# Ledger of designs, part 94: designed miniproteins, single chains, continued (4)

Each design is a single chain, and the fold is of that chain. pLDDT is the mean over its residues in the fold that is shown.

## One batch from the design tools (miniprotein)

Design m15483
Fold by ESMFold2-Fast:
Structure m15483 (fold): chain A 58 residues (1-58)
Amino acid sequence: SEKLEEEKNKLQKILESDKKLTVEKADEITKELVDKMNKAKTDEEKTKVVQEIIEKYK
């Protein structure tokens, strides 16, 4: 899904550019993302997971 890839790219840019984000916090965010993505069955659910993570850690 194009929308899913766009949202993933946004999250990746945020994680890479956030000067206040520690390695430990980045790993925690990545782990939460992977766990929730593995539980999501559709591209729509996966897109919502990425959006929720962005909102939570923005």
Scores: mean pLDDT 76

Design m15484
Fold by ESMFold2-Fast:
Structure m15484 (fold): chain A 64 residues (1-64)
Amino acid sequence: FKVGQTGTAISDVPATSPDELALRKGDTVEVVEVLDDEWVRVRNLQTGETGVVSKAALEKYVEF
């Protein structure tokens, strides 16, 4: 993952802390910050909300 990359939520994801973003399956998100090997800060393009999600919850897009 890198900043500006888009991804799709592969399942419903609950927010378990104040910094986390809840996602619904099929939500499109944009990566705004890569925090570490497991976590990214994203913007949900449907809601405009930002928060931290696990990379494992996202299917990343690769554009050529």
Scores: mean pLDDT 73

Design m15485
Fold by ESMFold2-Fast:
Structure m15485 (fold): chain A 65 residues (1-65)
Amino acid sequence: MEEIRRLEREIAQLHAALGILEAARDFAESQGWDTSGIDKAIEELREEIRELEERLRALKEELEA
């Protein structure tokens, strides 16, 4: 249960960070700034979230079995 709670907390934190980066990207785009660095950060963060969500799902399945 502790590991599940840690993963849920980490996933929530990454979703919050993703929202901040998406807002920053929109702002940078409105200013005519280069968004390539932010776009890469968003892509990497989405991949990290996906991996953690898959791990969380697997752990929950183990507890249900």
Scores: mean pLDDT 83

Design m15487
Fold by ESMFold2-Fast:
Structure m15487 (fold): chain A 63 residues (1-63)
Amino acid sequence: SDEEIEKLFREAVEAYNKGDLEKAIELYRKIRDLLEQKIAEGRTDYEPLLRLVDRNLEILEKE
């Protein structure tokens, strides 16, 4: 699960850096959902990463 989150985050950052905003948004949404679940389960170490993902999604989803 932690490895899966790390892999998804790497893929999202790579997509963003390549200008593939559609793919980046989809990956960030998936990461957000997973991080929210983990934090609800007591994994508060993910809170900074969730805040980063939420900020990126807000920026990317603005037209």
Scores: mean pLDDT 82

Design m15488
Fold by ESMFold2-Fast:
Structure m15488 (fold): chain A 55 residues (1-55)
Amino acid sequence: AAAASAVGSSAASLIVSGEESAAESLLRSVSKTHGAAAALDATAVAVSLAEKVLS
């Protein structure tokens, strides 16, 4: 979903910058507003993007 890609990119940027608590808060907010499936999709995008940047 487009929303998962946008949230995932934002979370990845926060993770790469060392703002892990901010990334966790963002993903928790998505879970509350859009449900666990949307949060999992966003988390998968964030991890994939962060791994590409950090490796």
Scores: mean pLDDT 77

Design m15489
Fold by ESMFold2-Fast:
Structure m15489 (fold): chain A 67 residues (1-67)
Amino acid sequence: SPAAQAVLDYFLDNKVTELSLEEAAEIIAEASGVSREEALAIVRKHAKGKETLTREEAVAAGREVDA
């Protein structure tokens, strides 16, 4: 999944443990070609009411966008 790979690479390259909803949505939208609005809806679902995503949650969001 291109979006899942892009998000995973961002976590590893930047040595972060979490991403904001906006950061995750932007990375996913750019990698998948979907709108930022569409990516943000999927990201919010995987955040489960939190303001940030873990690496596992962000990768899962990217995989869902690419499905």
Scores: mean pLDDT 84

Design m15490
Fold by ESMFold2-Fast:
Structure m15490 (fold): chain A 58 residues (1-58)
Amino acid sequence: LSKEELEELKKKREEELERLFRETREGFLRLGLPEHLAEAFAEAIVEVDKRRFEKLLE
């Protein structure tokens, strides 16, 4: 991969993580969770997904 291709891949991954966070947070809010818990759970889910992707790139 070229340097530009790696930067584009990282950009796409960041966009995916932002989308995952937003969708997960909104999902929990719709279930009636308080905002602070919805954010905490969404952050935890995104962090797990991020770590799995980082391990895959080892």
Scores: mean pLDDT 79

Design m15491
Fold by ESMFold2-Fast:
Structure m15491 (fold): chain A 53 residues (1-53)
Amino acid sequence: MEGLKKRLEHFQRLLDEARKGMEELGATPEERAAFDEAVENRLKSLQKLLEEL
């Protein structure tokens, strides 16, 4: 349980850094939305894997 919480915190930090980087690079709202969708899909895949472990 605690290990999963640390992984979620790590992913949240990576997401925040990536979003800041995209804003600094001048990413469009469309690019940011596409990135958020990709992240959500990845998180769903990870959740399924964690449930099977």
Scores: mean pLDDT 74

Design m15492
Fold by ESMFold2-Fast:
Parts: C-alpha cells; sequence; structure tokens
Structure m15492 (fold): chain A 66 residues (1-66)
C-alpha cells in the first residue's frame, strides 16, 4: 500500500510539472509554429498517459483500503 501511495505522489508531481509546461507553451503559442504545436500535442498526450496511470493506481489503492 505504501509503495502505491509513493508512486501516486510521484506521478502527481510529474503531472503538475507537465501541466505548467503546457500552460507556458500555450501562453507563448502566439504563432502557428508547427514545432510548437507538435510539442504541445506531445505534452498533452504524455499528460493523458500519466493521468491514466494515476487513475489506475488510485483505483488499486482504493480496492486495497476497502
Amino acid sequence: IEEIEEKIKEIEEEIKELKKEIEELEKTLDESDLDQVLRLVALKLRLIGLEFELELLKKKLEELKE
């Protein structure tokens, strides 16, 4: 259980950092630069992946704590 909680915290921190990076890119995305657009898409895809993993870990933790 403790290991899952630690992993959840680690992923949550990564998600927060990724969200900040996305926000920074969105603020500077004043030009339709293909590289910036592709980078933003890649970051959003990573965010989805991390959120999915976080959801699975939280679900597993909830089941163990029933």
Scores: mean pLDDT 77

Design m15493
Fold by ESMFold2-Fast:
Structure m15493 (fold): chain A 59 residues (1-59)
Amino acid sequence: SHAEAGRRALAAGDLAAALAHYREAIVLDPSDEEVRRQARALRAEALADPGLRAKLPPA
């Protein structure tokens, strides 16, 4: 699943891939509160950290 792919990408340090997979997981299942919370927290943390922010895909 995209949620599992996102978790694996995050464990590997691939922040951009993790965010992309979480976004797809939310599109496929909007009721998945856990994935939605994880995606929100990760995005907020990435935007607050200049080093992580540089790894974000363009909007």
Scores: mean pLDDT 72

Design m15494
Fold by ESMFold2-Fast:
Structure m15494 (fold): chain A 60 residues (1-60)
Amino acid sequence: SSELEEFVKRATRGFRLSEEQWERLLEAAREALEAYDPAKETRPLHVYLGGVVEEELRRL
């Protein structure tokens, strides 16, 4: 989705990412979005997604 892509792009602003790294981050964010359940997760969606992106960035 374009909104998800824009979110990840903003969260990774200033990072030099390869096409493979960008695709991995988008996939991780998409999986996190699908897995997000407000009944089980105490954090708002944007905070949850931001945490997932940060964790993936640390693994690059």
Scores: mean pLDDT 81

Design m15495
Fold by ESMFold2-Fast:
Structure m15495 (fold): chain A 61 residues (1-61)
Amino acid sequence: GAAEDAAAAREAGLKSGGSGAAAGAWHTYQFGGGDRAAAEEALRAANEGDSERAAEWAYKT
């Protein structure tokens, strides 16, 4: 469910070398009502090592 997906995506973001952009996007989604799809794309970019793309999607969250 959504909670398990959120936990997995957050863990993936933390394992991506501590990308602050991806972590911030996920925080905004969980506590600020931000866009989940944007947060997931930020985490995906961070997992791929693309810090610029992670920041771009974090901004869209």
Scores: mean pLDDT 65

Design m15496
Fold by ESMFold2-Fast:
Structure m15496 (fold): chain A 60 residues (1-60)
Amino acid sequence: MAAELVERLRRLREDWRAGRLDGAEERALFAEAQTAPPEVQALALEFVAERAAAVAAERA
């Protein structure tokens, strides 16, 4: 996998957890991930799953 893209996804994930997610940066990284090796695509999907789980876990 591309190490730089993996680190950028990891940083984006950390920024999301801290409440600092930039939607434009998120869209750009996910667009790059779609044409990246399967391992990077899997990491992007894990991030999407983490966010979906966090939303589902929030008290209504």
Scores: mean pLDDT 74

Design m15497
Fold by ESMFold2-Fast:
Structure m15497 (fold): chain A 65 residues (1-65)
Amino acid sequence: GLKEELRKLVLRLIGLKLRRIGLEYDLARETDPARRAALQAEIARLDAEIAELDKRIAELEKKLS
């Protein structure tokens, strides 16, 4: 059902946000410019995935309201 799908998406969102925190932690400690650029690119990819997942969650929440 929609409530089960919403739960799955929320758990996925939490996982992506935890991964992002880990990358921010790594970035704060990285001094090599090439590795910093790679970490920033990974964070940007995660931000895009999080934004799309937030939209999907909002749409499902509207259907449950």
Scores: mean pLDDT 88

Design m15498
Fold by ESMFold2-Fast:
Structure m15498 (fold): chain A 63 residues (1-63)
Amino acid sequence: GEELLREINELGREIRALVEQDPSLAPLAEEAEREAVRYITRGDYEGALEVLRETLERMKARL
């Protein structure tokens, strides 16, 4: 519901903030956003959250 959408938006902002710090992470962020949109389109907000969380952790590990 609304809580999941809020968390998705918050994770998206964090991912974009990391891309601002290191633009080389942009392709990883773009791929994750495409996958998250596919899950959202199917009504699978939990799947979208998982993709974004995993991507954020991978991006942090590369910084």
Scores: mean pLDDT 84

Design m15499
Fold by ESMFold2-Fast:
Structure m15499 (fold): chain A 98 residues (1-98)
Amino acid sequence: SMEREELSPEEEEQVKEAERLLREAERLLKEAFRADKEGKYEEAVELAERALRLAQEAADLLKPLLEKHPRSRYLLDLDMRVGVVALAAATLISSLKS
């Protein structure tokens, strides 16, 4: 059944904060790839490291929510997006620092 999962007001606030952190991480990662394409490698690393930190902060906020709501499509989608951003940022950092 397509039942909406009930989040407490505190949990909803944590989700909104995780979404804000994720959106900022996605923005910084996009800027990092642009800097990389422009040959601005030091700027690309700095932006990717900032994106990775924000993605890790979002993951930390989502962890206890996913423990309570392990089958929430909404939270699983956010967690997947956080993982994609973190992997992409870490890969770019590794590529440019090696």
Scores: mean pLDDT 87

Design m15500
Fold by ESMFold2-Fast:
Formats: C-alpha cells, structure tokens, sequence
Structure m15500 (fold): chain A 78 residues (1-78)
C-alpha cells in the first residue's frame, strides 16, 4: 500500500496500479487499497472502472470516500 502511494505520487500509474492490486489480493477488505486503485484508474482515464472501485471502498468504509465524489461520478456516468 505505501509503495503504491509513492509510485502514484511519482506518476508511475501502471506500477501503482499493480501494487494496489497486490494489496487487494492480500486483503480484499482493505478499503484504502480499493479507493487508491480507483484514483489510479481515474488518472488513466478509466472512469467507469474507477467508479466501481470507489463503490467497493465506500461499502467497506463509508468514511474513507467523500460522498460528494461518488455522487458526482455517478451523475457523470449516469
């Protein structure tokens, strides 16, 4: 998770994605990993996929994901 955040900050989006996917594989209930994977997908232009990951993160930890962000994403994707 920490390694993925550093890669994301460095703009290494595909490597960051792989690290967050590893975190999810080790702990599928890691809401932060699902949320961060969503952020990576948004940066890659995969907004529909990002929304799915944000929804998973919200389901696991509603306080982690700002409700306004999810509402805006849902409106944009219909």
Amino acid sequence: LEEGKKLFEQGKLEEAKAKYEEAIAKDPNDAEAWYNLGLVLDKLGKHEEALEYYNKAEKLDPNLVEPGVLLLRRILLK
Scores: mean pLDDT 73

Design m15501
Fold by ESMFold2-Fast:
Structure m15501 (fold): chain A 73 residues (1-73)
Amino acid sequence: LEEVLRRMEELARAAEAALAAGRYEEARALARELARLAREAPLPEEEKELAVRQAEALIRGAELAARGEIAPP
């Protein structure tokens, strides 16, 4: 479990870094992988929902930034 949580943290950090660097496609791919791991991880439902929502927010942010709907970070 600890290893899965660490991997999820690394994916979230990488997705945020990619988003900040303007690499929106990479950020979206990393965030999708985070959401996949969160759904499959043996976590309490509340923690799983929180992680999935974080990943979905990153995906949405990358999509909006790529379309020019929001300023890049």
Scores: mean pLDDT 78

Design m15502
Fold by ESMFold2-Fast:
Structure m15502 (fold): chain A 62 residues (1-62)
Amino acid sequence: TKLAEEALKLAEEALKERDSGKRAELAQRGSHLAKEALKTSKDPKAQELAKRALELARQAGG
């Protein structure tokens, strides 16, 4: 859950970031944490948050 929540926050920050370099960094970090959450958590809510974080990170450019 904590990893999925952190991943979602980073992905949402990436979408709000106006600097392309910082946006890419935030999206990359969000994507990494979301993948870790999907591997380590069997909690459906955590998996839903992690999948949402991955989708938002892709939209932000990474």
Scores: mean pLDDT 80

Design m15503
Fold by ESMFold2-Fast:
Structure m15503 (fold): chain A 63 residues (1-63)
Amino acid sequence: SMEKRLEERRKLAREIADEIEISLLRALGFSEEEIEEVREMREEGRWSEVSELLDRKLKEWVA
C-alpha cells in the first residue's frame, strides 16, 4: 500500500542519513565509542555538546 511505501522510504532515508553521519565522523577521526556519543547527543538534542566534540577533533587535526 501507499502507507507501506512511505514507511519504507522513511526507513531508507534514515539509514542513508545514519550511514553518511557515521562515515563523516569516521573520516574526521572519531572512534566508534565517540560516534555513539555524538549520535546519542544528537538524538537528545544536545547540539552544543556535539559542536564541542567536533571542535575538539578539528583542533587535534591542526595541532
Scores: mean pLDDT 78

Design m15504
Fold by ESMFold2-Fast:
Structure m15504 (fold): chain A 89 residues (1-89)
Amino acid sequence: AAKEAAKEKFREELELGNEIAGKIAKEIKEKNPNTDEGLEELRKRLLEKAEELRESKPMAAEVLEAFANMYRGVLNIIKKEEEKRKLKE
């Protein structure tokens, strides 16, 4: 019973984390047409929302942190490609 309740809560928090991440990404894309600035704001908002949820929904917070880490990696790749493009101009 306790393990089954924990698995159900995990599933619900995983779904919530994915839904929140998707909503934040959509809002940031609409408000920030510059991809680099948008991705940095997205990462920041994901981390802020994860911190808000850490006490009440720790698994949802972990999902949001995972997305923030992914976007940090993508942002680093974009920055390197931008540097390469500027050197070719």
Scores: mean pLDDT 75

Design m15505
Fold by ESMFold2-Fast:
Structure m15505 (fold): chain A 113 residues (1-113)
Amino acid sequence: MTLTESGGGTVPEGGSVTLSAKASGFDFSSATLAWWRQRPGEAPELVALITSDGSTYYAPEVAGRFTISVDYAASTSYLEMRNLRKEDTAVYYPVAINEEGEWWGEGVELTVV
């Protein structure tokens, strides 16, 4: 099973970008899906998650700016990021969790200028 990321790159402050992670050979319908980030020189932190029942959680610093969503038919998780700040510069990691285990993507670099 694999997670294939897209999005990221260099984005202006105040701009918007959507990161995506597509799973191959994995059904998201019973999974918890999350996005973590690691800012330069800092520990990894949870940004957002969505549980199998549709409940969502957001870190306080991104609440109201970021939205997590899932296309279950396409097995793709999205992190929509709005009103970007320079502090949002980080490597973003998609994570899928089910009863079989925990799957981390390789990470997507985002630089806010």
Scores: mean pLDDT 83

Design m15506
Fold by ESMFold2-Fast:
Structure m15506 (fold): chain A 60 residues (1-60)
Amino acid sequence: AAPVLTPEEAEVLRLAQQGKSIEEIAKELGMTPEQVKELLERVLEKLGYDSLDELRAAAA
């Protein structure tokens, strides 16, 4: 994983790229959906995407 992402951000990104929902990511990482959304926003900003849909389109 790139050093720019924290371990938590990298895990959230990996699961989001697999097409998992925010709720599924929260369950797998032991987080609340709100925490996952905040981590995803940080990941999107760091990677230059405007939305989760754009990130998923790039991964699909």
Scores: mean pLDDT 76

Design m15507
Fold by ESMFold2-Fast:
Structure m15507 (fold): chain A 70 residues (1-70)
Amino acid sequence: STEEGVELAREALRAVEAGDFEKAEQLMKKILSLFSYEEAKRLIRFVAAREGYSDEVVEKALEILDKLKK
């Protein structure tokens, strides 16, 4: 569901901000199990904008997501 995607994206962004890249990667793998890469990217950008994450955190989150893309 969209609500589950938003929660997972929020937790992933929080993990990136904290420097917990292993947790961020695990959360992003879960997002990619439920959503397409394009949907996952949109979810991360949406949550980051809504919850006030910096561009640096967003860029790092998207780099991790891109590395996990098949």
Scores: mean pLDDT 86

Design m15508
Fold by ESMFold2-Fast:
Structure m15508 (fold): chain A 60 residues (1-60)
Amino acid sequence: GPLLAVATKDVKTDAPGFLSFEKGDKLLILKEYSDGFALAQSLKTGEVGMVGLSLLEIVE
């Protein structure tokens, strides 16, 4: 199933297809890409978008 992750810092972006979030927000990783990005869904807002994996801590 999708991996649970936590944002490590605030990100505000107006870039199309990219996800904005706050430090401590929980995200579901839907798909990981080889370029260090993932498609994720915010559990706070329900919004889906691209996020840098370096900005997230995966919860096992």
Scores: mean pLDDT 82

Design m15509
Fold by ESMFold2-Fast:
Structure m15509 (fold): chain A 80 residues (1-80)
Amino acid sequence: SEAVAKALEAIKAAKEGKAEEAAEKAIEAARLAMERATTLDVIKKAIAAALLAIGAKLLGDPELALRAAELALEAALEAL
C-alpha cells in the first residue's frame, strides 16, 4: 500500500529528527489513506493525522510529527 509505505517513511524521518520532512510525508500518507477510505472513522482519523502534521511542521516538532505519522499509519492500515 502506497499510504502505508509513506506513513512508514514519515515515522523514519520523525525518528531522525526531520520534523518538516516527517510532517510532509505524514500529510501525504493521510491524503492517500483518505482516497482509499471506505468508512467515515478512517476519514476522520486521516484528517486528524493531517492537521496534527501541519501543526508539527509549523512548530518544527519531530515528536509531534512522529505522533501524526503514527496516526496516519493507523488510518492507512484501516483503509486496506
Scores: mean pLDDT 87

Design m15510
Fold by ESMFold2-Fast:
Structure m15510 (fold): chain A 88 residues (1-88)
Amino acid sequence: MLSEEELEEEIEKALARMQAAVLALTTDPEAAREMAEKLVKAAEEAAKAGNEDLAKEIVEALRAAAERALPEVRPVIEEAAERAEKAL
């Protein structure tokens, strides 16, 4: 059975992947920027807390979202992934 800590980590990783997937489907660059900013802050907070695995997962999720994103929002997501990666 998963411990409370293990369950929390899995939930945070799943939420990051889900948010990044929604971001890839966003057609509004302004909305994409707001969502990407939330993920960047989450990666920065994870890195600051010493949770490099979560921070790395958020970066990977943002990179995957950028690959699938529409041309209008892709640069916003790519910039967010770069900023999140710098937090590692």
Scores: mean pLDDT 80

Design m15511
Fold by ESMFold2-Fast:
Structure m15511 (fold): chain A 82 residues (1-82)
Amino acid sequence: MGEEAIYGPLKKIEELIKEGKEAFKKGDYEKAKKLYQEALKLLDEYEALLKQNRVAVPSWEPFEKLRKELEEGIKKAEEALK
């Protein structure tokens, strides 16, 4: 299976992160938090699917980078909502 077949679904997660960053920049911290939480759920579901189906993933680094960005985004949005 090609790299695009494994990492392709991460593009939707990256799009949600981009939309979340735009919402945060506009001061819509609740929308930013919801978008980041949705992206994190999709990431968790996809990672679980790959592990359950014993898919040979060349590197988990792209998943780890997105998770870190999402966790930081959620934290910043929660902090801005206080």
Scores: mean pLDDT 82

Design m15512
Fold by ESMFold2-Fast:
Formats: C-alpha cells, sequence, structure tokens
Structure m15512 (fold): chain A 73 residues (1-73)
C-alpha cells in the first residue's frame, strides 16, 4: 500500500503540473476527472494486482487530490 500511495500521489502531481501548463480548466471537468480516476485505477491495478477495488478507488481519489494541489501551486 505505501508504494502504491506514493505512486498515486506522484501520478496526480505530474498530471496537475501538465494540466496547469496546458489546460488549467481540465480538472474542473467531471468527465476528465472520471477518466483520470479510471486510468489511475487501471494502471495501479496492473502494477499492484493484490490491491482490492476499494483500495484502487481510494488511490484514484488521492491522485485527483494531488493533481488539484499541484495545478494550484
Amino acid sequence: MAAARELAVEIGRRIGEAVAASDPAALDDPEFVARLKGAVRQYLGEKFPDLSEEELEELAELAVEAARAAARA
């Protein structure tokens, strides 16, 4: 879990930085946020196959929070 959480935060931070540089409004789009959560869940689920669906959802939410924080920095 610790490694997966650190990776989720890092993914979110990088996405937030990219969004801030290109399209700052993307994180205000519910469709973009839903796709981001789906992509994070899929990526982390493949990299950490022992994680439950509940844990993957929590990590996807953590990535979105990290992205929003990075985009505002």
Scores: mean pLDDT 81

Design m15513
Fold by ESMFold2-Fast:
Structure m15513 (fold): chain A 65 residues (1-65)
Amino acid sequence: MKEAEELIKEKKYEEAIELLKKEVEEEPSPERLELLATALAGAGKIEEAEKVNKEAEELKEKLKS
């Protein structure tokens, strides 16, 4: 996740998206999904970012019970 944050800071959004998709597949978390949404928005993929952000909120609620 640290690596994905660094890619986002460097505006390497496509690389951040690829890394975060793999991390979400291995271990889904609201934090990883929120970073993925940020990377998607940075890449101009606003509709995809909104969808992933909604998935982050849904996962956050499931983890709360």
Scores: mean pLDDT 80

Design m15514
Fold by ESMFold2-Fast:
Structure m15514 (fold): chain A 84 residues (1-84)
Amino acid sequence: SEEDKRFLKTAADLIQKAADAVEAGNREEAEIYATLVYMQAAIAKRMGREEDAELLSQGANAVLAGDVETAKRIAEELKKRAEE
């Protein structure tokens, strides 16, 4: 649905912004975006979107670990899923 696509695109954008903040050395900003991604993961889980919830949690975890490569990869995967 259009709402599902918008949700995944929004979540992917949050992870991308978080990864960019990590690369820029803006740890506080990265943590704020990671928190928003965890909230999106909780919403996805309540909606029965288990795979999306897992990807979102992994993305937020990667951000908090400073793993920019993994965070960006997950953001791209979510964007790809949103285009399907």
Scores: mean pLDDT 87

Design m15515
Fold by ESMFold2-Fast:
Formats: sequence, C-alpha cells, structure tokens
Structure m15515 (fold): chain A 63 residues (1-63)
Amino acid sequence: DRLEAQREATIQAILNDDSLSPEAKLASLITLEAPEEELRKVAAELGLSPETVAALKARHAAV
C-alpha cells in the first residue's frame, strides 16, 4: 500500500534526524501511531527502557 510506504519513509526520516533526541524520536513515532512492533524495535535500537516507552505512550494518550 502506498500509504504504508509513506509511513515507513516518515519513520526512517525521523530516525535519521540528528537534531532529535531518542525520546523525541520515539514520541514522534507514537504521535504518528506507528505499529507497536515498530515502536518496540525502535525503543530497543535507541536503548530506551520499556518503562520509558510506557510513560511516553501514557503521556500521549492523556493529551
């Protein structure tokens, strides 16, 4: 699907943005409603704890 390809391209652009902190990158992916599998993979690649990921998701859901 073209829309899925666009989403994947956006995710890669965020991951390659050197101006963003690891937390900011993950927050952007959560805002884009990236699949949970991708969020788990990105969190592991960025060295973020599961607790940090859960806190960011909870903060986004509370807004």
Scores: mean pLDDT 72

Design m15516
Fold by ESMFold2-Fast:
Structure m15516 (fold): chain A 95 residues (1-95)
Amino acid sequence: SDEEAWRAIELLGEADKALKNGDYETAVKKYEEARRLLPGDPFVLLGLAIAYEKAGDYKKAAEVYRELADRFEQAGNTSLAEYYRKKAEELEKKA
C-alpha cells in the first residue's frame, strides 16, 4: 500500500542516518522494520545486509546477501546475483 511504501521510505532514511553515525544496532532495527513492509525489496535487503556486516553479524549479513542475490537472479540480473553470492561466501568465512 502507499502508506506502507511511505513508512518504508521514512525507515530507510532513519536507517541510513544511523549507519552514517555508526549506530549499527539502530540501523539493523530500522532496516528489519522496512523489510517487514517491503519484503524482498533489493534496496531494503542491500541496506540490511550492509548494516549487519557493519555490526559484525557476518552470518546474518551473508543470509541477507544470499536473499538479495536470489532476487537479482529472479529479475534476470545474473551478474549482480553472482556478485552478492560471492559477498555472502566471503562473509561466511569470517563468521
Scores: mean pLDDT 88

Design m15517
Fold by ESMFold2-Fast:
Structure m15517 (fold): chain A 68 residues (1-68)
Amino acid sequence: SAKADLEELAAELNKDPRIKAELIGDDTLIITTTLSVEELIGLALRIIGDYPNFDVKVEGNTLTVTAK
């Protein structure tokens, strides 16, 4: 399910102390980072590649991942 995929993604991302991933409801993951802009874009591209059915939005140092 989308929620299970987001929970798995959050658990994996939270292994990096520079990343805080929080599940909001059942369909949205908010990822707040201390990564550089280049590292953040790289992370967004990796998520899009791994989860093509999710939308990823980049805003400042934050990624919003939403299930379609």
Scores: mean pLDDT 84

Design m15518
Fold by ESMFold2-Fast:
Structure m15518 (fold): chain A 80 residues (1-80)
Amino acid sequence: ADELVAQTKKKIEELKSAVENKAPIDEIRKKMQELLKTMQALVDAYNAGKLDLETAQKLGEEGRKVLDKARDYIEEQLKK
């Protein structure tokens, strides 16, 4: 679980940095997909009793916020 938590935090920061640095849409989309896969693994770990609720909720909220920012950025870029 600790390794999965660390991976999720890293993927959140990587996506956040890509959006803040206005990376190419394809790179942001790839990082969004990587984060979504890692977040699904977190849900699976929580359901298997390998992850505490507080950690799952905190990372889920942080991941959702950065995914929302990335989606909004892509939508804005596609309107140009």
Scores: mean pLDDT 82

Design m15519
Fold by ESMFold2-Fast:
Order: sequence, then structure tokens, then C-alpha cells
Structure m15519 (fold): chain A 107 residues (1-107)
Amino acid sequence: SLDDALARALALVVRHANEIIDEKEVTPDQVKELAREAVRRALETAKSEGLPDEVIQVLEDALEAIEKDDYSNPVAKAVLTAVRAVIAAKRGEPPVGDGSELLKKLK
């Protein structure tokens, strides 16, 4: 299904984002650059391992949207969210207190 393809694509993006962040220092302002490189590596892995065409299509759509700065695309949004989570985890930041949680409490 499309949801299964998206989940598999995101798992590959997370895997490659973790690999990249271990190779070089990445700051929160480099999220887009990290996302683009992670998606590109995930797409190469999906093609080399013969993953389903649906997974490859999700990754191609994500890469195109990110390269065009089209963050209204749900797949691109999901990729950016996943990559931000990888950066936060690497920095040892708690899952509560990213500013968004504080804004929710002030409403």
C-alpha cells in the first residue's frame, strides 16, 4: 500500500540521515541539505536492493519536492520531520521542550 511504501521510504531516509550525521557535523539550519542527501542515498539503496516501485516512487517524489523547496508536499514534510528528529536525537535533546510543546501550553 502507499502507507507501507511511505513507511519503508522513511525508514531508509532515517537510516541514511544517521549515517550522514555520523560522517559530519550537522546543525539544525542544515536540515534541508541533510534531507536531500539522505533521500538521495535512500533512493540509491532502494534501486540497488530492488525494493518495490512504490517505495522508489515515494523517494523520487520526496527528492523532487525538496529540490524545488515545495514543502507543501506531504512526503517532503514527513522527510523533514524525520530528519529533524534524527538531528535532535543526536544532540541529546529531550522529546519534550522543542518550543512547539511550550507554545501548546501557552494556549
Scores: mean pLDDT 75

Design m15520
Fold by ESMFold2-Fast:
Structure m15520 (fold): chain A 65 residues (1-65)
Amino acid sequence: APLRYRVEVLDKNGNVIDEFEAESPEELLEKLREWQKKYGDEVAKARVTAESGGERQEFEVELKP
């Protein structure tokens, strides 16, 4: 099954400020780059949930200005 990503964008205090979905690693990275470039001073980390075929993984990525 194709991999699906759900992303929560968090501020420096851990509050969710936006969320989006991506269907590919390329789309995920493109959307994260747009967020970093447009809101870099306010975005501290992204929480990503990856689903494939019935397996789920969750991880956090720190975003620096």
Scores: mean pLDDT 72

Design m15521
Fold by ESMFold2-Fast:
Structure m15521 (fold): chain A 78 residues (1-78)
Amino acid sequence: SALDRALALVREAEELLRQYRANKDDPDAVAATLARLRELIAQLEALRDASTDPELAALLEQTITHLRGLLAALEAEA
């Protein structure tokens, strides 16, 4: 389902943040993590735009906004 896909993407984003913290001193690992986070945000945006459930779409929008904020903060730190 769209919800199951969204939850899988969110769990992957959480794992990427853990990997970022563990590998902060490795510039190649940091770059790969940020690139994958951008891909996950794009996939969540596609799920939001395709959603016929307004509650799921609203939850996805909140999650996307939060992850975009985190990405911007991590990019400023890198």
Scores: mean pLDDT 83

